# Designed miniproteins, single chains, continued (5), part 46

Each design is a single chain, and the fold is of that chain. pLDDT is the mean over its residues in the fold that is shown.

## One batch from the design tools (miniprotein)

Design m17678
Fold by ESMFold2-Fast:
Parts: structure tokens; sequence; C-alpha cells
Structure m17678 (fold): chain A 67 residues (1-67)
């Protein structure tokens, strides 16, 4: 049960990171839109929302610094 929940959290976080990185290729505005969408979605999750939000923000900062 906890193993499945941890795996689900990792998979969801990974998909959000990929979306932010992909959008960043079209400029910072695209990355920001996906970041905001990802954070809203992460806040609806019952577990690991804080870690997911942190990972989303870290990914956005990395994209921002590389543009």
Amino acid sequence: TDRQRRQQSRDQTRRMKNSINRSGGNGINGADIIRRQGIRWARTQPRYSQQMIQTINDTYQQVRNNI
C-alpha cells in the first residue's frame, strides 16, 4: 500500500517535471503556465503535495536559469 502510494507520487512528479521542461523549450511563459497548473494539481493530492510542489518549483527554477 505505502509502496504503491510512493510509486504513484514519483510517477506523477516525473510527468509534471517533463511537462515543465518541455514547455521551457518555448520560453519562460510556457514553463510558468505548466508550473502553475502542476502546483494546483499537486495541492489536490492527499499525500506528498509539499514535496511535489518543491520538485515542480525546483524544475521551474532550473528551466528559468537555462533560458
Scores: mean pLDDT 69

Design m17679
Fold by ESMFold2-Fast:
Structure m17679 (fold): chain A 62 residues (1-62)
Amino acid sequence: MDAEVAQALRARAAIVDGAAPPASAVPAGTHVTEQPDGTVTTVTLARDTETDELYVVRLERR
């Protein structure tokens, strides 16, 4: 299994516990995914400059 995929899934799971990005994190943009049923999911990401790891800062569903 790809380590990058496993890392991304773990980062997404961290939002359930409200994990805050470290102070060294910089904004990495927002990603919008539109589902076939019309549901829109917006994910806000931050990148840690020390580990180069992505953190999910916010997840919104419409």
Scores: mean pLDDT 61

Design m17680
Fold by ESMFold2-Fast:
Structure m17680 (fold): chain A 108 residues (1-108)
Amino acid sequence: VEVTQPASVTVPVGGTATLTATVSSGTIKSVNWYKQKPGEAPELLIENTVIRAKGVRSRFSGSYEGNTASLTISNVQPEDTATYFAQVTLSDGSVVTGKGTQLTVVEP
């Protein structure tokens, strides 16, 4: 089983980014989302699909539908430029992590 994430997504400041992770087979039970900036350790953003980690702003939200997990970032800011990783737990208890999506935030 593999988790496929787009390699890159570009969004303007103040826009909305939707980052997806699609599993090749199986049923999604839950998803964790991690944010990693260059030179930093990965930071937990969303736990168990919808639970924001402490200090994570309300503009970050998580969901899943069928075989696709989504991280939505509203009112995107320059500090949101990072690689975002989905760690998916399947209904059988297996855990699969995507290769990450690089989010690039551009000024208009």
Scores: mean pLDDT 84

Design m17681
Fold by ESMFold2-Fast:
Structure m17681 (fold): chain A 89 residues (1-89)
Amino acid sequence: MEELRKRLEKAIDEADKSAQEGNDEKAVKYAKEMLETIQELLDAGDYETAIEGAEKVMEVASKIKNDLDRGIVELAAATILAVARSKLR
């Protein structure tokens, strides 16, 4: 779990920087790395971190200029968010 959380933290930092710089390609790349790490956290039962991560992916996605890439990332994050929230009940 610690390694996955560190991986997520790094991916969040890189995604935020790329999105703020307007580099859609890097923002999408790191958003996908965030989604992959969040899925592994979800599979490991770390639902709280998965929720926080998915919400951060939604924030990063809002800054992606390409409509298709933004939509794909948003859909993936929304799906993880819904599943993780359902598990916390």
Scores: mean pLDDT 84

Design m17682
Fold by ESMFold2-Fast:
Structure m17682 (fold): chain A 96 residues (1-96)
Amino acid sequence: EELEKEIEELKKKVDTRIIALRIVRGFAPPEAQAHLDKAIQLYEKARKLLDEAKNSDPETAKKLIEEAQKYIEEGDKHVDEANALWRQAEAERAAA
């Protein structure tokens, strides 16, 4: 019951992030694009684990959710790094 709700909410979160990043990636400077691409790959990996969790027994599902959360956290770090690089690139161009 609670596991099904957790899986659905995490899937929505990951799907929303993948869609958003695919849109903004096209506007990102090259320095940031690599990190956005890595974040998308990590979120897609998390998505696969969440799909597997939905079709697993509760014990296996908990382990898959934990692994998916680690990939989401790693993806979030790459998004933060991309944002920092994007701000740096804009500041450098504004100073020129």
Scores: mean pLDDT 86

Design m17683
Fold by ESMFold2-Fast:
Structure m17683 (fold): chain A 88 residues (1-88)
Amino acid sequence: VEAKLEEIEKLLELAKKYAEQAKKAKTLEEAKKYLEKAEEYLKKALELASEKEVSLVLSAPPYGEEFVKKLKEVEKIIEEAKKELEKK
């Protein structure tokens, strides 16, 4: 379970990194490519978080609070990147 929690954290950080790159991209094609990567890593993190053993741990403090906070942060950056993409 702990190894999966670390994997989720890494996936969320990768999703955030690619979402930030999408916002900074100079072309529509680059922005779209980075956004697709960000969404892919977020999806993988959510899939791991939905596993019965992981979900149970994330429902309890302190792990649940940190997970929800990071998830919302990543989702917000992805949404901002999508808005930036629409402007291009």
Scores: mean pLDDT 76

Design m17684
Fold by ESMFold2-Fast:
Structure m17684 (fold): chain A 105 residues (1-105)
Amino acid sequence: MEAARAAAEGARGGAEGAAEGAGRAGRLAAEAAKGGAVGYAAAGIAGAGGYAEALLAGTAEGAARAAAEGARAAGLAAGAGGEGESGRRGREAGLAAARAAAEAA
């Protein structure tokens, strides 16, 4: 849920075109939530981190992309079970992806 919010907020702040990315990120976060509480938490953490880092980059387009990428990575990590090591690695990968996107923007 929180990952979807971060992606949606990033898209609104970025551009109209980013709304499509936010919608996809929201779907991935919803799928992660279906995997259980651990998956839901992992998705929320990664998505929020991606959005925050994008804001630091100061680019609206970069913010939207980083948020969507972070949420997507979090969703994939949670979908892999989001348990113990797998969940932690997925969350870190999501944050790293969002950070890289923000730096590239």
Scores: mean pLDDT 49

Design m17685
Fold by ESMFold2-Fast:
Structure m17685 (fold): chain A 75 residues (1-75)
Amino acid sequence: ASKEEAEKHRKAGEEAFKNGDYETALDHYIKAARIYAELGDLEGVREALANAGRVVKQSGDPELEKKLLKEASKL
């Protein structure tokens, strides 16, 4: 995976979040976090997971919270 791919997912997540598409936003932020983790970019991982947490809080959907916790545990 590349830095360019991580940034594309981060931007797609931000756009989906602004549009209220919380599941799509969460998926993109998780993908960005995974790519940053593969690259050893701990700050990128931290920022992507913080944005994912913001999506979960705004959605109020416990299923999205479970998805974030499960995916974050794999990093």
Scores: mean pLDDT 87

Design m17686
Fold by ESMFold2-Fast:
Structure m17686 (fold): chain A 69 residues (1-69)
Amino acid sequence: MIEEVVAWLASQGLAGAAPLVREALEAGGPFSPVALAETLGRPREFGEAVRDALLREFPAAPVVDGVPA
């Protein structure tokens, strides 16, 4: 799962955040696609779109963006 999620996020334009996502998932913690997008200089709307797409592709992915699952 970790490598699949990391590879998918890289394909969506978050390749620069791949090490941070891998580290968070290996630590057993959730990650925020919105915060990662902001770190890469992307608008919040981009991060929100990636979050929504990620949850459709990987519904069990540990994601936080201020909304509890």
Scores: mean pLDDT 74

Design m17687
Fold by ESMFold2-Fast:
Structure m17687 (fold): chain A 73 residues (1-73)
Amino acid sequence: SKALEILKEKLKKNPDSAGTWLRLGILYEEQKDYESALEYYRKARELAKETNPDFAAVAQEGIDRVQRKLKEL
């Protein structure tokens, strides 16, 4: 999708942006690509854990949600 292309371009220019990783995780989850969503959420959590507790919490909720879905396969 166009949104995915834009977000990936943003990552190339700022790979430390927890918010961009988080948005990609959400986008992959909406597309039901749970494996990709999990990877992006994990990276967002790692980047946010010391700087943006709110972003880290949202990423953790995403991780828990997509892990549950992956176990139901």
Scores: mean pLDDT 84

Design m17688
Fold by ESMFold2-Fast:
Structure m17688 (fold): chain A 64 residues (1-64)
Amino acid sequence: AEEKALEYMDKADQALRAGNVETAEEYLKKAEEYASKIPDKVKGANLYTAGRLRYVGLLEERRL
């Protein structure tokens, strides 16, 4: 579950760099699903939150 969550977060980052915002959002949704399956719920929430903060940062860089 953790490995898959990280994998999808990386795919979301790659999609954003390629300009595919819709694909990036789809990968983030999958990352959230896999993060929710991590037995340590606090760890899962922290991983997903870190991924979302990076995503927001990339969107802001695109606006500049």
Scores: mean pLDDT 68

Design m17689
Fold by ESMFold2-Fast:
Structure m17689 (fold): chain A 65 residues (1-65)
Amino acid sequence: SDDNLFNSYLNQSRNLGQDYRNATSLDQQNSVRDQFNQVLDDGYNNGLSVSQISSIYSSYHNSRI
């Protein structure tokens, strides 16, 4: 269901934000950013709503702090 896909991407975005925060090199930070961009692309391609994409962004950025 769409809810299962959204929750999967939301959890991935939190984990990636934490990975970014814990990265010890620029290469690791760049890898995490590339992975997050892939999550966003997958979300758009799977028809997530604007509000769901916004939540994924917020989850990632809040987890980076």
Scores: mean pLDDT 86

Design m17690
Fold by ESMFold2-Fast:
Structure m17690 (fold): chain A 55 residues (1-55)
Amino acid sequence: SMAAEEAARRAAEAAARGDGRAGEQLVVTSGHKYGDEAARAAGEAAARAAREAGF
């Protein structure tokens, strides 16, 4: 969906632009439970959607 594509683009750009801090915050936010596979799968799906859309 476009929402997932937009979220993935913003996450990727924030990570590249945020000097690594954005990546750390993503780990903290999605990873308040590293065992939560659903949250990780959602992030992965959004990234794949963005790539398939050609971003």
Scores: mean pLDDT 54

Design m17691
Fold by ESMFold2-Fast:
Structure m17691 (fold): chain A 92 residues (1-92)
Amino acid sequence: AEEEALEAARYAAKAAAASKTIEGVAAGTAAAIAAIGAAFAASLGLREEAARSAEGAARAAEAAAEKSETEEAKRAALEAAREARRAAELAE
């Protein structure tokens, strides 16, 4: 769960870096912050909180993918969403 949440954060940061608009950078950054929160909850053994935070990170990454203007940013955001959903599944 923690490892998958950290991977989600890395992919979300990559989506932000690949974005060419302020909106895309903001969405990718928000997804990365949400994923870091999920990783912290998992590291503390807060299973229910980790699952909810990872679900939130997945939704934020999906929103970032919708706002992506480049194929690179969109692909990274979709990978972030996949890893965040995996983190949520493992936290159950």
Scores: mean pLDDT 83

Design m17692
Fold by ESMFold2-Fast:
Structure m17692 (fold): chain A 70 residues (1-70)
Amino acid sequence: MAELEARALALEPVLQAHAAEIDAAAAEAAADSSLSIEEALARVVEAIADPEARAAAAEALALQREAEAL
């Protein structure tokens, strides 16, 4: 848990710097009713144009999956 928390905190400044872009991508994914939750999350990551923000979003999803596996 502490390791996942430390990694999540490290991502926070990057995600906050790109919050508007992430929010826009999330809104677009949410509008597509044909997508599963997994597909919607993948679309959010892919829709982020900034490679640093996209990498941070992908890492955040990986941390969430690791937390669920614990």
Scores: mean pLDDT 71

Design m17693
Fold by ESMFold2-Fast:
Structure m17693 (fold): chain A 84 residues (1-84)
Amino acid sequence: SEGLKVKEENEKKLIEEAPKALEELRKRGLSEEELKRAEKLAKEIEEKIKAGKVEELQEEARKADDEELRIRGIALILIYKKKG
């Protein structure tokens, strides 16, 4: 897809920045309930990535509302933090 190489370079940067991003979310009032929901979604996303269903995940994100996008963003930060 367009920007595939930019996406790969950005992934490495996101892995390095993930711990700081999570700390900023905690400072901005990340709740235990949001964190638990994001942890569950992170596990589901990781399983879908391993199964090669990345396009399906992108489609789900495109259809997500603001609340769902927030939880997905937190879930991605958790995944990138675990990769570092």
Scores: mean pLDDT 77

Design m17694
Fold by ESMFold2-Fast:
Structure m17694 (fold): chain A 84 residues (1-84)
Amino acid sequence: MKLKEKLKEIAELMTEAMKAKLAGDDKKAAELQAEANKLGEEAAKELEKLEKENPEEAEELKKFAEELVKKAVEEVKAYAAELA
């Protein structure tokens, strides 16, 4: 997977883990979070290498990751509101 695609997958897994937690499926939430953590570790290593080789591209990917986190937070908040 390209690093950008890996960041998207991590965000999706974390979003689904939080939704599962809100729905009371603690086992599914734990499994999804474990997958996200594994991909996150791989992405962190790739990002460290990229920072040394191309710090400008690494900075752009960090901004992209921040946007993914904001989107995930909004999606989880919307899901929680619909459950209420």
Scores: mean pLDDT 83

Design m17695
Fold by ESMFold2-Fast:
Structure m17695 (fold): chain A 78 residues (1-78)
Amino acid sequence: MKEAEELLKKGIEAEKKGDYETAVNYFIRAAELAVKEGDYELAAQAYRKASEVYRKMGDEETAEFLERIAKELEEKAK
């Protein structure tokens, strides 16, 4: 079973509860694991989710950085 997908689901549940710090930790871990597994689509999705949460936390610089990583991974997925 893809462990990265399980981490992504845990991040989504944390975000629903308003636990943004826990949500970004799960999303970043999901993204890193997805990259190791060669699942660039899932990695891009996870980094994009982390970017959204950092923006909600007021960290626009980190959000923009993660969005750029997601775009680069989407190009590798093609």
Scores: mean pLDDT 84

Design m17696
Fold by ESMFold2-Fast:
Structure m17696 (fold): chain A 80 residues (1-80)
Amino acid sequence: SRAERAAEAAREGALAGEGAAGAARAAGAAAREAGGERAGQMAEGAAAVAAGVGVALGDEEWGKELAARAAEAAARGAAE
């Protein structure tokens, strides 16, 4: 349940953030609050990488979705 809450928080944070850097920071902050420091750090890093891939592919909206998915998975793993 803790890992699930961290994952949900990270996903919502990434989707609410503005731009690649904003998505990463928001995902990290939300994951840290729900799942602890490691969940926040891992969610932020994963979201940053995924958002960057989306930007490189020229699909800003897809990049945000990738960031949300990556942050969710990273937070779930790190919270446990």
Scores: mean pLDDT 81

Design m17697
Fold by ESMFold2-Fast:
Structure m17697 (fold): chain A 80 residues (1-80)
Amino acid sequence: SVEERIARAEKLVEEKKDSLTPEQLEIANRLLDLAKRYHAMGREDLARLLVDVVEQLIRGEMTPEQARVFAELAEADLAA
């Protein structure tokens, strides 16, 4: 479930907190908050996408700058 995936991502971010940069931690938490908003709206596709971005960010497969673009796009979508 999306709720389970969000919870696992939150746990993973907390477990890796000491190894993440402040920029990575800020963007990861921002993306998780946005994923929760999409989940509350029934937009499970977008919630899963943002969780995947968080997982890629914490694995070092995506830069904070790249992950920030997803956060900005999600915020623009949710503001419309």
Scores: mean pLDDT 88

Design m17698
Fold by ESMFold2-Fast:
Structure m17698 (fold): chain A 76 residues (1-76)
Amino acid sequence: MDDEVKEALAIIAAYYGNTDAALKLLEEMENPSEETLLAVGRLAVQRGDVDGARKIAEYAREKGFTKAAEEIERLL
């Protein structure tokens, strides 16, 4: 399974409320995009999943996606 498929599945999982599955898929990607991390993080915030949103923001920061991490944290 390549990164493009993992990215699509992560967004779908997040959309259906499975933030943990989305994060697992993002962690398995070789090159996750900042756009995908931000989208998943925003979906977690919209759902009220504060813990999930924080995990996504932390992972984004680990990958050097500071803008996505800060935006997700600002929405909390």
Scores: mean pLDDT 81

Design m17699
Fold by ESMFold2-Fast:
Structure m17699 (fold): chain A 61 residues (1-61)
Amino acid sequence: DVEKKIKEIKELVEKGDYEKALELAGEIGEKARQALEIALKQEWSAEEIEKAVKKAYEQEK
């Protein structure tokens, strides 16, 4: 489930649906949502965003 959500977040970012991507990241955890918000503001690539969200989730666990 979490890995599938992270993949969906990456796809939403690639499509430019940032609001929905942030909502899904929030369902994974607050740290994941914060990591995505920071990465989007810094204009990171979708690949870097995927890594940041996954790392934040592992740290919150």
Scores: mean pLDDT 79

Design m17701
Fold by ESMFold2-Fast:
Structure m17701 (fold): chain A 80 residues (1-80)
Amino acid sequence: LTPEQREIIIEAEAFSGLMTIYAYSAEKGGDTELAELYRKYAEEFDKLVEDIRAGKITDPEEARKRLNEIIEKFKKDVEA
């Protein structure tokens, strides 16, 4: 892993962790649909980490673009 790839992994893992915390909070509040949405995005961030670690994504710029795409999709979904 390059330093740039490692930075993107750290950011993706941080977002996955945050989504997991939000899912727990939503589930405790009885909002099953919102909890499922947060878990879905935690999985998407985890998959990005897996794809980078497995060498399926080798270009740090592509990895950064994928991270930003997941974030923008998440923002759009939670605003609906």
Scores: mean pLDDT 87

Design m17702
Fold by ESMFold2-Fast:
Parts: sequence; structure tokens; C-alpha cells
Structure m17702 (fold): chain A 71 residues (1-71)
Amino acid sequence: MDDSVIAISKASAEMYQKYKPDVGSDTAKKIAVKAANKGLSKADELSPEEAEKLAKETGEKEYEEVLKKKK
């Protein structure tokens, strides 16, 4: 559990820094939080590595959706 939380937290922070320049601080925080919550929701079922991967994949998908929906 703790290892998964640390891995997800680190991934979330990295995603925030990566997306912030393109989408702004508030949107980057929303993406990072949503990704972290998705990883944490499966942390009991997944290894720390799988939970981190799920969080990163969720963040990337949300980032793409934000860019796609921008009119």
C-alpha cells in the first residue's frame, strides 16, 4: 500500500510538471489528481508498478482529452 502511494504520488507530480506548460496550473492539477485517484482506486488490486502505470496512462489520456475538447 505505502509503496503504491509513493509511486503514484511521484507519477502525479511528474505529470503535473509535464502538463502545466501546455494546459496551465489548474488543469494540470486536475489531470494529476484524477490520474492519482485512478491509480489509488486499484492500489489494493495491483502491484506498485501496475498502479503507477495505470496512473500515468490515465493522466496521458486525460491530457489528450483536454487538448481534444479545447475549442
Scores: mean pLDDT 79

Design m17703
Fold by ESMFold2-Fast:
Structure m17703 (fold): chain A 83 residues (1-83)
Amino acid sequence: MIEELLERAREEAERMRREAEERGIELPEDDRTLILRALSGILGRLVQSGEMTDEEALKLFEEALRKLGVSEEEIERLLEEAE
């Protein structure tokens, strides 16, 4: 599941980058930031549609942060600030 969501997020980030380049819109140069934004949007839509709970979305977002190379200490700090 998370690998499929990350792949969707990467495809969405790629689309965002292409559209921004065509329209002259400035986006972050960091692909990780765009992927995380795309993933957050995907997870938020799944929660709003009732396909996923807030807790499930949060766990998947944590797993994505780990897969993208964010440290466990940084993940814990981000989650504590979000609570």
Scores: mean pLDDT 74

Design m17704
Fold by ESMFold2-Fast:
Structure m17704 (fold): chain A 74 residues (1-74)
Amino acid sequence: LSKAQEYLVEASMYEISNAVRRAIGEPLDLADLEKGIEYAEKAVEAAEEEGDEEAKRAAEAMVEALRAELEAER
């Protein structure tokens, strides 16, 4: 995996954790949500350095989605 892909996988694992919680009606884990945002932001930076436009687009979309989830839980 590239560095961008590695960070994107990490962010996705935190997203899956909260997706499961949402599906069963449990409150989201805000720490997992914040870590997901952190790794997605790192993926954006790594993708930009690597010139991977697809990974950058995916990471940017994930940052926006996770930030929206965090705001909804406040």
Scores: mean pLDDT 80

Design m17705
Fold by ESMFold2-Fast:
Structure m17705 (fold): chain A 58 residues (1-58)
Amino acid sequence: SSETLLRLVSRETGLSLEEVRALLGKSRDEQIAALQRRAGLSPEEAAGAADALVLARK
């Protein structure tokens, strides 16, 4: 299921799968900041995407 979640985040954010995978090693706050800066997400959208990444990294 982690691969499916990573592909969903990639499609939602427009980031490459490699960029999404790079976020897995970061804290939730760092993921939110990176998603806002690189993908142009709102704080609420970035938080949702970061929560999906938490599920993927398990």
Scores: mean pLDDT 78

Design m17706
Fold by ESMFold2-Fast:
Structure m17706 (fold): chain A 81 residues (1-81)
Amino acid sequence: MLEADILEALALMIANLAVKYGVDERMAELMLRLARQVIATGDAEAARAVAEALREAAKVADPELAERLRAAAEEAERAAA
């Protein structure tokens, strides 16, 4: 699906930038919004890719932001089932 493909690509690009430059609250909010949009498309491959991106970003985030990113990753994994 075109929309899911675009959202997946954007989420992966933002996650890559987050790993290189760090995750602040604004970047976490953008990633969470993109994850919700990908889940809403119903595309299982896009949802799995976004879940991996969220987990990678969580590794470099502050503990509170990391919890939110991990929770969203689990939601995306469930949507991919």
Scores: mean pLDDT 77

Design m17707
Fold by ESMFold2-Fast:
Structure m17707 (fold): chain A 61 residues (1-61)
Amino acid sequence: SAVGEEAIRLAEEALRTGDLELLRRAEKLAVQAHLDGDVAGAERAGELMREALRRFPELRE
C-alpha cells in the first residue's frame, strides 16, 4: 500500500538520521498500514524502526 510504502521510507530515513519525529511518523503510518491490511509493509517498517532504536538508543523513552 502507499501508506505502507511511506512508513518504510520514513523508517529508513529514521534509521539513517536518528530523527525522533521521523520515527514517530513511521510508527503512525505502520499502524495505519496494518489496519488497512498491509501487514507485510507494516512489519517491514517495524523491523526498520527496531533497528533505528538499536542504532540510536537515545530514541527509546
Scores: mean pLDDT 84

Design m17708
Fold by ESMFold2-Fast:
Structure m17708 (fold): chain A 74 residues (1-74)
Amino acid sequence: GKEFLEKVLEFVEKAIEKLKGKDEKKVKELEELKKEVEELLKEESDSLETLLRAIGIQLRAIGILLDFELEEKK
């Protein structure tokens, strides 16, 4: 539970660092996702709902990175 949330947070932080200074709109979207992960970590819940929300945040972060990569290679 918590270990997975910490990995999602690490991924989002690395995504922010990669996009910082290159796409401010996507950085802002990633910073909102970081806030959502930090809020889930504070709840200290290992529920299935918490896990599904964490997976959702991870997928959204991957989508933002994919959009950025596709825009750079176009």
Scores: mean pLDDT 80

Design m17709
Fold by ESMFold2-Fast:
Structure m17709 (fold): chain A 86 residues (1-86)
Amino acid sequence: MTLTLVFKNLSEEQKEELLKYAEELKKRGYDVKVEVKGDTLTITIGNLSVEELIGEILRAIGLGLDGYEVKVTIDGDKVTIEVDFS
């Protein structure tokens, strides 16, 4: 399964923490691609288990409950989670 995480309107500190998260995922053996465009950061993970994918979806729901705008899209074996920190 492929997970795409899109984070919008990030501070510099939030970008640094998410880049650290991506590096930790790479160290754990995940197939991770990172793209940075201004205050938007995209992390694509190509080899998640179903259990790990569920964990990321639950985390995104938690961010929505904390007042951030969160959008989850599921298309077959591809999941996109968009989080807006504005």
Scores: mean pLDDT 79

Design m17710
Fold by ESMFold2-Fast:
Structure m17710 (fold): chain A 109 residues (1-109)
Amino acid sequence: EKDKKIKELLEEMLRLAKTLNASEELIETIEELLKNTTKELLERAFELAAEEGLAEILELLAEIAEILGYLELAKRAREEAEELRRKIDELEAEGMSLPQARLKIRKER
């Protein structure tokens, strides 16, 4: 049950990463997580998703980390996702589209 849920969340994460034009490195890291879900790969996926401004990936990563008992990683991922969503909302309020807001966040990092 737990392993099945983690696999489903990782498959959704991979789908979203491809849809959101994530880096090849992030996509490869998620594919490696599907083969072997380690804390080190989850931390790498967190770092890459945060750098790329992908709040949706961070939210799924937080859920996976929580299921695995990596509570500090889950907390960091949720806080980063919330901050990214706030910044996106502010940029959209200034007249940017969602893709434009994401590109601006990525460029400034």
Scores: mean pLDDT 83

Design m17711
Fold by ESMFold2-Fast:
Structure m17711 (fold): chain A 68 residues (1-68)
Amino acid sequence: SEEEREKLLKEAEELEKKGKELLEKGKELLKEGEETGDREKLLKGIGEILDGIGLIIEAELLKKKAEK
């Protein structure tokens, strides 16, 4: 239904926004960790980037489901 499609697209938009935020934070932590040699910041940055990618993939799958 159109209502189900709209709901999926809204959920996808929210996940994409959150995923992009995590990618931005992760990239900043990686840069700081590289500049300071802080292993903990590097690992945290990697983790946030991976989480962000996961949310963006989930958002794309929801968008694809909405088009069916």
Scores: mean pLDDT 87

Design m17712
Fold by ESMFold2-Fast:
Structure m17712 (fold): chain A 75 residues (1-75)
Amino acid sequence: TDKERAERVLERAEEAEREGADVDTLAELLKELAAAQGAEVSDSAARAIAERLVERVGRRGAAARLAAAAKAALE
């Protein structure tokens, strides 16, 4: 279900914030979060969004933002 997907994204994003993750991993999490909320995002679009987010706030910051968004989707 959508909530189960959002929960998995939250767990993986929190791990990415603690341990580090590359842009491809962050793009995958972004795509799964969008799908949990009923949105379709292509692999190329998710990667472009993740690259832009990492440029603005760093990899740790990007992971933290994804975790916050996943947490909001679970409320």
Scores: mean pLDDT 83

Design m17713
Fold by ESMFold2-Fast:
Structure m17713 (fold): chain A 83 residues (1-83)
Amino acid sequence: GLLEEAKELLKKAEELLAAGDYEAAAEAALKALLAVLKAAPPEEVPELIGEILRAIGLRLEGRYEEAAKYAIEVAKEVLEKLE
């Protein structure tokens, strides 16, 4: 399901971040956030969209490590709320 997909993408993002592959980590973390967005209740969606846009902005600025760390933290927080 979408939660399992989000968890797998989050794990991949954390592994890539630990390996120093910041660009790939940011991509995986953003994919995890998009999977979480699809599973999120309507009331959580506006805040989560804002957080996704911030992560995209950091990535567009070439701040891949910051984008990955931020997106991973957001994905973890929302996944905890959905359980």
Scores: mean pLDDT 85

